# Designed miniproteins, single chains: the designs that were tried, part 7

Each design is a single chain, and the fold is of that chain. pLDDT is the mean over its residues in the fold that is shown.

## One batch from the design tools (miniprotein)

Design m211
Fold by ESMFold2-Fast:
Structure m211 (fold): chain A 99 residues (1-99)
Amino acid sequence: SEKIKRLEELLKKIEELSKKSDDPLIGVIVKLGKEIIEALKRNDLFSAAVNEALLAMYKAIIKLMPDSAIPPEVREELIRLIDEMIEIVQEYLKENGAV
């Protein structure tokens, strides 16, 4: 699937950004991204939707983090990548009749 390939590309970019912050919360974002991709590969649309909802919640937490925990440039790019992942997951779920 082209969408799954794009999600893998976005996750790789998030993993590279995670190296620019020592905050363990960014590791949770990476884990959620992996769980979403694995769920979609198994056609487990329910698990994909649940992990996407969790990803959206952690995105909200990232927005509240101080600049001392995550540099603003890293935060802005991370949020952008998360938003793209959420959009692709929602489109995949809609195309497969889950939404």
Scores: mean pLDDT 84

Design m212
Fold by ESMFold2-Fast:
Structure m212 (fold): chain A 101 residues (1-101)
Amino acid sequence: HMRLYLEVEAESENGRITRVKVRLYNEKDELIGEVEATEGDAAARQALLKGFSLMAEAAGVPETAKYLRELADKVPALSPEEQDRAITEAFARFEEALRAV
């Protein structure tokens, strides 16, 4: 089993998240993935989904990685309620995929 670490850097302006950067490291502190999301209120949710996609790919579950990446691309077009449902479902699928490894 490989331990993976997420580093999250967020920038805000006038109480709105303008940029989120997520970095993924392995147990040796080697950077194995980096994603960045901009676009106000959706930025943090996109960055989380892209981060989970990188983790799924690193864990050897490319089908889950693809699902999470496609979902991240849809987030800016979703309502806040749809975003919350999408994140909840993404978390469940990601957790299930990690248990299968």
Scores: mean pLDDT 72

Design m213
Fold by ESMFold2-Fast:
Structure m213 (fold): chain A 88 residues (1-88)
Amino acid sequence: SDLEEAIRNLKEAIKALEAGDTQGAILNLGKAIEALKKVVPLDPEAEEAVKHAAKAVEAARDGDLEEALKHAQEALRLAERVKQKLEE
């Protein structure tokens, strides 16, 4: 599903940020954003996840990996919460 794809790409982005791989993080965050946009009509928390993933991309481009990691982790939390609600 698009949501499972988004969660997988957010986890890979977080792993990349923790390893200092800025390019890998930006690539995986971009894939997560595209997948999350397909989920937005189903849950407003998916839109918030998109916003946090976009902020993570901006922070990573600016070299602020701590801020990027914070936003990527929040995007993952929101995406996993959307998954929990849709599986109830």
Scores: mean pLDDT 87

Design m214
Fold by ESMFold2-Fast:
Structure m214 (fold): chain A 105 residues (1-105)
Amino acid sequence: MTPLELLRKIQEVALEGLKRVKELLDANASPEEILAVVRETAKKLIELYKELVDLGVDDSTLIRARIIIHSALKYIRDLVVSKRPELKPELDAIYKEAVEEIKKT
């Protein structure tokens, strides 16, 4: 996979994750279902970021990928917290774990 294809896939996974979370919120889905989709989205985004690192891409590409991932996960967190404030601790933990994993890579 090329760096451009991986960046496109990061954007696609981020948008699909946001869409799925919105659908679950609108359907008044369980906390467990919402958190599962957020965790799955974060995991997929981290895996794609690690693939970019393994390809040895330039720093500007990695910065762009990090901006997309952080923005998407922050937006998902803020959206869920606005409708389900009780989920804030778990969402903050998912976001923190994703940021930490990217830092380790």
Scores: mean pLDDT 88

Design m215
Fold by ESMFold2-Fast:
Structure m215 (fold): chain A 85 residues (1-85)
Amino acid sequence: SPVAERARQLAAALKVGVDRAVAFAESQGDLDTAELLRRVGGQAVALLEQAGASTDDAEAQALLDQAFALAEQMVAEATARLKAA
């Protein structure tokens, strides 16, 4: 499935991005942001991996939509924290 293939590619890319973002936050001493990125980013990666393993395109799309919603939430929270600092 093209949806499942894209989900697998996105999972691999997001995992690398989350690891780098966590390492950067830890390098700045921001352990709370590192924990948020690890938790929410990890959940999004897990949803994308589930979408990539799905044999049902409708299920794969629903899991992709959930992963995108978590990514949007994470970006909004990180942006709010940067503005509050």
Scores: mean pLDDT 84

Design m216
Fold by ESMFold2-Fast:
Order: structure tokens, then C-alpha cells, then sequence
Structure m216 (fold): chain A 89 residues (1-89)
């Protein structure tokens, strides 16, 4: 679980950095906030359903704002894989 949480934060950080390069500052902040809240729910509160919902919100937001950025698209796919690993717990 902790290893999975770290991987979620790493992927979210890379999405955030790409959005910052595109000057999408509000969306970058929201992605990171959703990632932190998901990790808190999963690790601290042991609330996997809430964590999964927050990851879904993060994926939807990233998809909306990714545009034609292939790095963001790749990181969204990595988030979907991490979500599936979390659901399997």
C-alpha cells in the first residue's frame, strides 16, 4: 500500500510538472491536491473506496486538460494501472 501510494504521488507529480510547463497552474494544483487527498484516504484512513474516487477525479481532470501532450497521456495510463492495483487489494 505505501509503495503504491508513493507511485501515485510520483505519477501525479509528473502530470503536475507537464501542466505547469503548459501554464495550466490551477489544474496542476488541483491534480496534486487530489493525489495528496487520495494517498491520505488510502494510507491514513484505510478508506480505499474514497481513495479510488479521488484517483478517478484526478484521471478525469488530467484527461480534460492534457490536450495533445503525449507525456501526460502516458502518465494517465500509469494512473489507471495504479488504480487497478489498488482495487485488487
Amino acid sequence: LEELAQRILEVASEITLELLKQHKFDEAYRVMKLAMEAVIKAVTHKDLPAALRLIDEMIRLAEEVAGNNPKVQKKIEELRELKAELEAL
Scores: mean pLDDT 84

Design m217
Fold by ESMFold2-Fast:
Parts: structure tokens; C-alpha cells; sequence
Structure m217 (fold): chain A 96 residues (1-96)
């Protein structure tokens, strides 16, 4: 037995608002949902275009998929959601 264990699954969320107050509200909702699903970390950064990106880590792919589906349903707050599978290295857009 020489098989590596899977690392944390990542969900990358692109917010649709450059408005700081709207982004703050979206981040609070995202953080609350991430904590509910047992996220191990939440990181926030901004792009050159002033877009806010939230990177959330989960200990299991199942929880990451549930969170990505929830985030993709928040179309007023979220522009795009990517699910990164640590086992395959594949990035997938979350389905609506």
C-alpha cells in the first residue's frame, strides 16, 4: 500500500459585484455557509478588475460539491464557481 490520501477539495467563487458593501455581504453569506459545511479555510482576494474572489477549502469532495452547488444558486452574488478536485487536479465549473 503506497497510495497517497486525497488532499482538501477547493471551491473558487467569483463575485459579480465590484461594490465593496455588496462584496462584503456576499463574503459573509459564503463564510456562514462554508462554516455550516465544515470548511477548513476561507481566503478572499481581489483581481485587477476589482472583482472579489473567495477560495474555500473542504476536507471532503462531497462537502465541496454541496457548497459549490449552493454558491452557484446565488446568482445575484456569484458570477462563477469552480470546483477543484485535488485527486485529479481537474477544475470544473459548478452546474446551476
Amino acid sequence: MGVATSSDALVKIYLNSSDEEKAKEAIEQIRKKAEELGASSVQVYRTEEGKTVVLVSFPTREKAEQFAEWANSQKDLVEEVELIDPETGKSEKAKP
Scores: mean pLDDT 72

Design m218
Fold by ESMFold2-Fast:
Structure m218 (fold): chain A 57 residues (1-57)
Amino acid sequence: SEAERIARLRAQAEALEHLYTMLGRPERGRAIRERVLALLEAGDIDGAEQLLLDLGF
């Protein structure tokens, strides 16, 4: 479902933020998560998914 897709993308963005924090780049992780959440808030689910795919996630 769309709700499950949104939940998955949110979880992936949070995991990616955690990964960047562990790599010593917490500001980059936060910026990526904020952008994903902004796309989801705007209803651009495909854009949020593409952003994460472009990051190899």
Scores: mean pLDDT 86

Design m219
Fold by ESMFold2-Fast:
Structure m219 (fold): chain A 87 residues (1-87)
Amino acid sequence: SEASGLGWLREVQRLATGPAAEGRRRAAAGDLAGAIALYQQAIDTLQARRQKLLDLGAQDRSLADLIDGYIAEHQALLAEVEARLAA
């Protein structure tokens, strides 16, 4: 199947790794403001994909849990960079 199958998994992985990886790279280089913007974009995009799974009536809780996990990880990365910017 695959409204909630392998195609969604690959897309979620791309959305979690692309902008978020660039955000981590910018944070490592000292561009904290740029990292914050990219992490916020990644969170917004993942939340939109989470909503689309619900709209499709998908019952794949493992994919939903994976998206929720990526959102939580990016929120933690965002909080860390915001704390560094505030210091």
Scores: mean pLDDT 79

Design m220
Fold by ESMFold2-Fast:
Structure m220 (fold): chain A 58 residues (1-58)
Amino acid sequence: GTVHTLAVEALKAKGLPLSKVDEVVDFAEALASGFGLPLSKKLVELAVDVVKLDEEAK
């Protein structure tokens, strides 16, 4: 779906492994659902930034 496509593109742009795509999608959907907000490119990019911080901490 659109969210999955946005997550793949954002991960590629930030140089992160595509194995994280499902984690990014789940995170973005949880944020959208929790705040009652539509899934947007910015929200998906935020989810990727959080995953990037987790990877850099390892």
Scores: mean pLDDT 78

Design m221
Fold by ESMFold2-Fast:
Structure m221 (fold): chain A 90 residues (1-90)
Amino acid sequence: SPEEREELRKRLEELNDRISELNDRMDEALAKLKDEKLKKEMIELYQQINLLRLQAQEALTAGDLDRARELLKQIEEQLKKLEELVEKAE
């Protein structure tokens, strides 16, 4: 429905804003962080989130709202994990 598409579009927009803010915090934390294992984990999660973002954008463009919803949920779950790691690194 048009309402579902608009909801998912806004949700992706909100996630993009959170990812942008987190990227700035993550870059600053990574510059100071000495824990190589934690660095690797943060970078791998960030790469996964970016792949999921691209897939969600493609799903929305294609009108596959069910796929977009599932991908947005996966982004939220991975983003929460990355936010927790960045907070620990700060």
Scores: mean pLDDT 87

Design m222
Fold by ESMFold2-Fast:
Structure m222 (fold): chain A 70 residues (1-70)
Amino acid sequence: SEDLERGLRALNAGDYETAARHFERVLRESRDEREREAALLGLNMVLEQTTDAALRARIRAVFAEHGVRL
C-alpha cells in the first residue's frame, strides 16, 4: 500500500512521527493481513529508534489495541 511505502520512506529518513502516522493509517484502513503485519513491524522499528516519549506512548497504545504482546 502507498501508506506502507510512505511509512518505510519516512522511517529511513529518520522522520519517526511521519512514519508512525502512515503505519497507523495502514492498521486503520487496510484489511490485508500482510500489510497490517508489516505496519506493526514498522511501528516496532519506530519505537526502538525514537527518543520521543509521547510517540513511544502512542505506539504502545496502538500495540495494546491490536493485541501485540512483544
Scores: mean pLDDT 86

Design m223
Fold by ESMFold2-Fast:
Structure m223 (fold): chain A 90 residues (1-90)
Amino acid sequence: EEKKKEEEKKKLMDKVRELEEKPSLTKEDIEELEKIKEYFEKEAKEGDPIAIHVVNTVDYILAKAKGAKEEELKELLKKIEEEIKKIQEE
């Protein structure tokens, strides 16, 4: 059902936002982010702009948690911002 799927997606997106606000991630948090990414990867491959945005946001959070360089984080943020613009353009 479309309604049930939409509610599930909202819960997962809310969880990503919650984890993004944490100063440090636990092993459980990282595992949860990876599961959320896997869930949205299928829809992202099908061209869902929201799913693509979620996957890239998770990649950014995970990269930041792993101590990625500022250049790498900037590149991920630029990709996320371009995706938001595409969603707004459509």
Scores: mean pLDDT 76

Design m224
Fold by ESMFold2-Fast:
Structure m224 (fold): chain A 68 residues (1-68)
Amino acid sequence: SMEALDKRIEERVDKEAKYYNLTPEQKEKLREIYRRMREALLDPSMTAEQIRELTNEIAKEKKKIRKL
């Protein structure tokens, strides 16, 4: 269900925010990233190449968020 997927994102975001001592702003940016990843993975029109590119971009954005 969508509620279960949202709960999984929240649990992951909360865990990482606690571990890395993220601010509320950093936590919200991380939540947006995980939601974007989920949407891309559920989109049947996305090619493997596009998913790979998005995954690499998201990895870079996560590092930027942690440094803010």
Scores: mean pLDDT 81

Design m225
Fold by ESMFold2-Fast:
Structure m225 (fold): chain A 93 residues (1-93)
Amino acid sequence: GDLDKKITEAERLLDQAEELIKQARQLKKQGGSQSQIDTLLDQAKDLAKQALEIIKQAMKSNKSASLDQINRLIALSLRAIGLLYEIELMKKE
């Protein structure tokens, strides 16, 4: 259904955001340029924000969804918020 597609898309976006953050941390450890690190973090931030927006819209429009689907949306929302926090922390370093 449409809700499962939205959940899958949000998960995909968050997986991509996590990989970009991982690349940014590796570049920082290897002495990479701050400009390259910031570019990866900005891309990760955009993906996490996009995922969070999909999750918020899915929760508002599909309140009749199964408890399992609601729990998945909540878990993905917390994951997105956590990644956004990590990105902001890394940018302040």
Scores: mean pLDDT 87

Design m226
Fold by ESMFold2-Fast:
Structure m226 (fold): chain A 87 residues (1-87)
Amino acid sequence: TKIAVKDQNGKLLATIDLPFDLAEAPTAKAPISEEKQTLSLIVKTKDGKAKEVKVDIDVANKTMTDPNGNVHNVDLKIGQTVTFSLA
């Protein structure tokens, strides 16, 4: 399953591949309040379990590291909101 990461204006920043299947599309919003921040997204798997997906954001270096260790280039600023949705 793929998750889309978007800024507060709906611009696609990155897509994240999850190593499991989802029962429903995740919708979550998280504010960026720190230069280095871990965002946690709780997703529901097809077997009805809840799993935590963590992404590490580094505003100064303009990167987001996904749960698979992939580094994405993202232009995020403190005070912005990130939205997670199904890709």
Scores: mean pLDDT 79

Design m227
Fold by ESMFold2-Fast:
Structure m227 (fold): chain A 66 residues (1-66)
Amino acid sequence: NERIESLLKKLKEQGLSNLSEEEKLELYEFLFPEHDPSLPVETKLKDFEIAYLNYQGSPNSKPLKV
């Protein structure tokens, strides 16, 4: 997916804070396909941000798997 690849590049270069809510939601659905797609955007964004911040803040964190 051209869109997802572009968003992943943006995330790596600029970080979470520079992604729009819609962009974060698209990445969340790609990375967490097992989650209910009808969940509120706010719920998806919270889960995504928590996972990202937890990983980024720890030097010994395990890599995230979809």
Scores: mean pLDDT 66

Design m228
Fold by ESMFold2-Fast:
Structure m228 (fold): chain A 81 residues (1-81)
Amino acid sequence: GEEEYFYKLMTKLLKEAIEALEKGDELEAEIHLGMALIVYGVAVLVLGKEKAREILKRALDEALSESKNQEAADKVREALG
């Protein structure tokens, strides 16, 4: 369904952003974070704010589950609010 689509897409983009930060590719990380925020905005319009926020939180938790870089984790959380 639509929820699974948004979850998978947000998780992918957030994982790519974290990997870019861990490699020192700050521009690539910002591009992927920007794409994740655009996808989140679309999810708010399609699913409503509460469900979109739940999916974003789950996607972020999943993307950060494999990260051992605290600075990368903190940067992603700051960018997403």
Scores: mean pLDDT 84

Design m229
Fold by ESMFold2-Fast:
Structure m229 (fold): chain A 64 residues (1-64)
Amino acid sequence: MRYRVSGPLPREELERIAESVNRNVPEIRAEVVGDELVLEGPDNAAFRAIVAELRAAGMTVEEV
């Protein structure tokens, strides 16, 4: 699964989220590309939880 995440969070916060995901969820790869966060990994409970948290924070999360 691969998702693009965009919304009101500044780049510094996206970079912090990417670092946290890469450290705590090794099966998911998180990368900041421009003003978007790209998430790639298996369709599992951890991935769905991260997507749900980002949507709850007001982010737009789209599958690509």
Scores: mean pLDDT 82

Design m230
Fold by ESMFold2-Fast:
Structure m230 (fold): chain A 80 residues (1-80)
Amino acid sequence: MEETERALREVKELAEQAGDEDTVKLVEAALNGDKKTRIKNIGEALARVFKLYEQGKISTEDAAKALEAATLALKEVGES
């Protein structure tokens, strides 16, 4: 659970740097929501992060970090 929250926070920071407030709110809802909400919102946030990568707003390193964070978060939710 702590690992999931930390991973989602990393995705939120990347969205904040890109100025995407809607994605920030989506990640915050995942951080404080139920397991079903968490899975749904993680998927949506990931799709938005990939769009930021295509726009050159996120480096390859940041994109890889976001993907790793999302994978860790989904694994933790699945184990619980």
Scores: mean pLDDT 72

Design m231
Fold by ESMFold2-Fast:
Structure m231 (fold): chain A 94 residues (1-94)
Amino acid sequence: MTEEEIEKRKKEIIEELRKAGFPEEIIEALENGKTPKEATMRAQLEALEWLLDNGKLTADQVEGARRLLESVIRYGDAEAQERARELLARLEAA
């Protein structure tokens, strides 16, 4: 992948987080770092886990979160995929 493709994908993922209603402070932290795709996916999983742990994920955000997790499962490394599957199971239980 080119640097331009990585930057575009990072912006798309951040916009999906905004649409899912993630806290702006977490989104800003993701935007402020030069993060490779892998690190960005890990940060997204951390943000979603935080929302689940604090009971702040709303019904309107569940579908957006599911789409984010499916994207990580499709495009992430093995570690990110495993964590995304665990979070997806938690979404189904919540």
Scores: mean pLDDT 69

Design m232
Fold by ESMFold2-Fast:
Structure m232 (fold): chain A 70 residues (1-70)
Amino acid sequence: SMGHIKAAEALGELARELKEKGEATEEEVQNIENAGVALAAGDPALARRYLAKLPEELRKRAEEIMDKYL
């Protein structure tokens, strides 16, 4: 759906900003990017499994993005 695509784009932007600022580990950035790819593929359950691997603060931020568009 368009909401899944917008959520995926927003998660990609979050991952990019965290990487550029050095505010997340490479593994944390990869989990956010993988969640975005899963959403773009129409699999929000898989996206949530990737986000569950994040520390609470990053997970909450990523989930808020999903909630905004889904």
Scores: mean pLDDT 86

Design m233
Fold by ESMFold2-Fast:
Structure m233 (fold): chain A 76 residues (1-76)
Amino acid sequence: SKEEEAIKKLREFAKKYGPKVPDMSPAELGELAVKAGELLKELAEDLSESEEKKEEAIKIAEEIIEAGKKVKEREE
């Protein structure tokens, strides 16, 4: 199912990046947030049964992407 595939993608993302988070620079954390937001945006398009819920989920994902970009800008 699409839900099972989504859970698998989220689990693989967490396994790949989770252990690295404590050692990440601000720039790397910003990039991780952008990647997470892009994945969430994809999952929102695949899993949302209503256009309203899909649009709301995409907006949340885009806010995460924007936050990640701001972190990268403020790394100094």
Scores: mean pLDDT 80

Design m234
Fold by ESMFold2-Fast:
Structure m234 (fold): chain A 91 residues (1-91)
Amino acid sequence: MEVKVGEPNETELTVTAVIESPYQFHRVELHTNGEGVAREQVEAGNKATFSFTLPKSETLTKVDAYGIDVRPDGPTVREHIGSLTLTAKAV
């Protein structure tokens, strides 16, 4: 899992997360600690890219990535792919 932090504006921090796995998932979900869920459906691929904004009021955010395999004949399988803690450099 690779995470890139873009240039912050006055109120928001833009984050790009690239999730790459040797295994294919039907859907990939990104969880931000204390905030929302960003998700993308992976179409026959092993890589998903997420781009989202976070409020700049907190410079520390934990990001968790999950691979979701949704089968029509079975239960949904969730696999934890990775975790990262994002810390902005102190001014």
Scores: mean pLDDT 59

Design m235
Fold by ESMFold2-Fast:
Structure m235 (fold): chain A 93 residues (1-93)
Amino acid sequence: MTPEEARAAYEAGLKAMRDPSVSPEAQATAGAIAGAASDIVSGDKERGLENAREMLRGATPEAARLGVETMKKYGGDIAGRAAEEFARLGGAL
C-alpha cells in the first residue's frame, strides 16, 4: 500500500462515517480502515497494518465488501483498492 492509497482510504473513510445514508456496518468497517490508514499516512506503516488486522479480524465478508464499496464511492478505485488490502490483512476477505 502506497502513502497515496492510504491517504485516499483515510479521506474516504471519514466521508463515509459522516454520511447518514451509509449503513452502521459499512460505517464501522470504513472507520476501522480509516484508523489503520491514518497510521500509515503519519509514517507508521507497521502500526497501521497491525491495527488493520486487529480491527478487521471480527468483520464478516459481507461487512468487508460493504466497506470496500463504500470506500470506492467516496474515494474512487484508489480508496477501494486500499480498503480491499486492509480487509484482506484482517482476514475478512
Scores: mean pLDDT 77

Design m236
Fold by ESMFold2-Fast:
Structure m236 (fold): chain A 72 residues (1-72)
Amino acid sequence: MEALRARLAALREEAEAAAEREEAGVVDEETEEVRRRVADILIEGIKELAAAGELSEEEAEKLIKGLEELKA
């Protein structure tokens, strides 16, 4: 289970960096692409955690739904 925790930590760090760029007013096509990429990686990580039983299916589904809306 340590590998899943490490992946989640890495994804959070990457998401934080992307959020900082967005707050800095860097809202160009490249920033949008990075945001979508981070969302995709987070969705994959959430699915992995749910499959491992570290996250409930209901909680995972709700988080994935929110991230998918963010990508639209």
Scores: mean pLDDT 69

Design m237
Fold by ESMFold2-Fast:
Structure m237 (fold): chain A 57 residues (1-57)
Amino acid sequence: MSKTFTAKEGETVREFIERNMSEDPLELVAFVNGKLKTFDYVLKEGDKVTVTYVSDL
């Protein structure tokens, strides 16, 4: 399962996932504008964030 969101500036990928997903962050990965990013990546306003399960890759 995957979901795509538009981010606000200053939020990390981890914070974004924790706010929008009730799932364990360790089971999820995020693609920002089509590129895989780590949880400590700082999002920019208008970034397209796609969250999916590691098992779905």
Scores: mean pLDDT 73

Design m238
Fold by ESMFold2-Fast:
Structure m238 (fold): chain A 75 residues (1-75)
Amino acid sequence: SSEVEELEKQIAELAERISQLRSAETDPDKIARLRGLEAELVNVLQLVKDDPSLIEEAKRQVERIDAEVKALEAS
């Protein structure tokens, strides 16, 4: 569906943002956190691919991950 395609695009854009932050980061604890968030995004993408009915749950997880990324950028 178009909603799943839009969410997949949002996940890809957020994954690229995390990758850019991780490549610029020198703090090993922050790098570990960013790697954890990348893994969570992979899991969210897999969740929607396996069961598209979970799209609202997946959207909530993407919003949470985005908020955590923004908090790491601000720290």
Scores: mean pLDDT 86

Design m239
Fold by ESMFold2-Fast:
Structure m239 (fold): chain A 104 residues (1-104)
Amino acid sequence: MSAIEYARKALEYARRGDIEGAIRYLEEALRKAKEEGYSPLTILAVEQSIEAAKAVKEGNRLEAEISLGMALINLGVMKVVGESEEDIELARLSIEAAQEVLKL
């Protein structure tokens, strides 16, 4: 599976309310993104999305909101600097998975 396919799985598990499944697939997406040579900004956005999801699992709502906010700012920066469509899509899917986890 590609990094994007793992991020899509993370979003699917987050929508089902499976926080642990979402985190596992985001961690696989991160590993694969590093292997596939995604940009450092994209890798950072995925890492921040994982931090947000983990913070929700630990009951740290404020930390989750801060990490998610940082990921959203980073996605904005990626769009301004003209990162690839694949980089933007991976960041977007990872952030959406974290947003779904934060609703739980």
Scores: mean pLDDT 91

Design m240
Fold by ESMFold2-Fast:
Structure m240 (fold): chain A 55 residues (1-55)
Amino acid sequence: SIDEVLAELRERVAGKSATEVFDLAVEEMARLVEEGRLDTAVAVWEELQRILREL
């Protein structure tokens, strides 16, 4: 589900630099787009923007 993907992303980026957070999120978005999961990729992009604003 989208919520599970976002929860996994949040755990994976915990304690990482802005550059590492961006790189991990971009890799995940690229994978989701390749899999045809566009709505989930958009949700990851929105969560990335939120995380970066808090850094």
Scores: mean pLDDT 84

Design m241
Fold by ESMFold2-Fast:
Structure m241 (fold): chain A 98 residues (1-98)
Amino acid sequence: AAEEAARARLLRLVLTHGYDGIDWAALAKELGLSVETVKRMALEVDTEAAMLLMQAAVARRYSEDPAAGQAAFEAVLAALEAGDLERARALVREAMAA
């Protein structure tokens, strides 16, 4: 729960400000973690988000209903922009299951 909340916040910050726009020392202090740990978590969550978007794009490409496929892709993107990784994972699993 606490780690998932931290990962959600890190994803939102990376997507909004980029790596150079984040005060890593202040964020690490707020989260009670080292700067190295926070940067690693940010890279991990950013990498997972990129993989989820790639999977959603592939599912959209093979969708029999282009409109439904596009709506599903947009739902994944919206979940990622909100930092909701659990929802993004669930939506990608649903789309990939056909």
Scores: mean pLDDT 82

Design m242
Fold by ESMFold2-Fast:
Structure m242 (fold): chain A 116 residues (1-116)
Amino acid sequence: SLAAALEAGKPVSLEELEKVKAEIEKETGVSPYLAAALLVAGGFPLSIEGIRAVAEALSRKPDRSGLLLGLISHSTGLPINEVLTLLNKGVPGLRELIEAMKGGTSQRDRLLAVLS
């Protein structure tokens, strides 16, 4: 299942994500930073396997992008325009989003519902 794939991955550093980001974006058409932010918002481990699984699920549902940005917005307390700006900054922006999600409510069930 998707949930099992998101839980099973070994946590990695943002440096490890940088090594595979171009491959994930080329294969899925989805920002690996968006997929990574969604994993953290859902309370899942930040794994390359989880990032790929989220990106692949999103590639099949392009019309869900607004709902997913809203999910990150709710988790961070930041407006959607600021979330988009941070995602476009790559690793520095992703790091700021992850920091803003600390102590927030897990979006696990909402993420799985949107991706299913």
Scores: mean pLDDT 82

Design m243
Fold by ESMFold2-Fast:
Structure m243 (fold): chain A 75 residues (1-75)
Amino acid sequence: MSLDLQAAVDSLRSLRDISGGVLNMVNSIANLLQQNKDYAGAAEVYRAAAEGGVNSDQSKVQSLLDRADYYEKLA
């Protein structure tokens, strides 16, 4: 599971923009991780998506960082 999570995180970091489809995928992965009580993994997924959002609206990037911080606090 940690190996699969690392691959997903690396893929998210390589993105140039955060589309609605990417946001839906990130939320789905994070929801599965939180259901397994992997709050650190959920935080990492949101942080990686924010890093991949270099061409995205700053409000979208900030929302992802806020979610990452929330899950890091739960870990």
Scores: mean pLDDT 74

Design m244
Fold by ESMFold2-Fast:
Structure m244 (fold): chain A 87 residues (1-87)
Amino acid sequence: SKEELIEELLKKIEEAIEKLKEMAKEARRNGDEGTAIVFEHYIEELKKFKEKVEKEKEKLSEQQIRRMINSVDTLMELAEELKKKRE
């Protein structure tokens, strides 16, 4: 259902924010301030994205929500790749 997809999307955004916070702290511990700043930028973008989803949820189609879920997954895949290349 649309409601279940919205719940899944919001949960994925929250989990992504928490994971990126941990990744930013780890990058700083390793002396990689540049990577930490990139992860903090992703966190701020995800916070704005979450607010937009919460405000617009009634206007979103199931297909749009699925695309949004995929966007979060893609962002996290890129973050994991960035982490691997800098370690």
Scores: mean pLDDT 87

Design m245
Fold by ESMFold2-Fast:
Structure m245 (fold): chain A 79 residues (1-79)
Amino acid sequence: MSEEEYRAGLAATLEATRAETSAPERVRELAIELLELMAGLPRERAEEVLRALRAAGAAHPDDPERALEEALAAARALA
């Protein structure tokens, strides 16, 4: 995946996330903030954030708010 393809995919995901209303408001807010921070990062740093999100999701499979908060903390450290 090129950086341009990655950026296009990230933008599409952000739009889809903003349109999603069935998720709890807090989960949606955290996901939007994470995607907006990732959009501001170089691809390599954004990949580190995605790795952190996957690790947090695996550690907290039934707690998406906690997984997103951990990923968001990683994103802020890389920004």
Scores: mean pLDDT 73

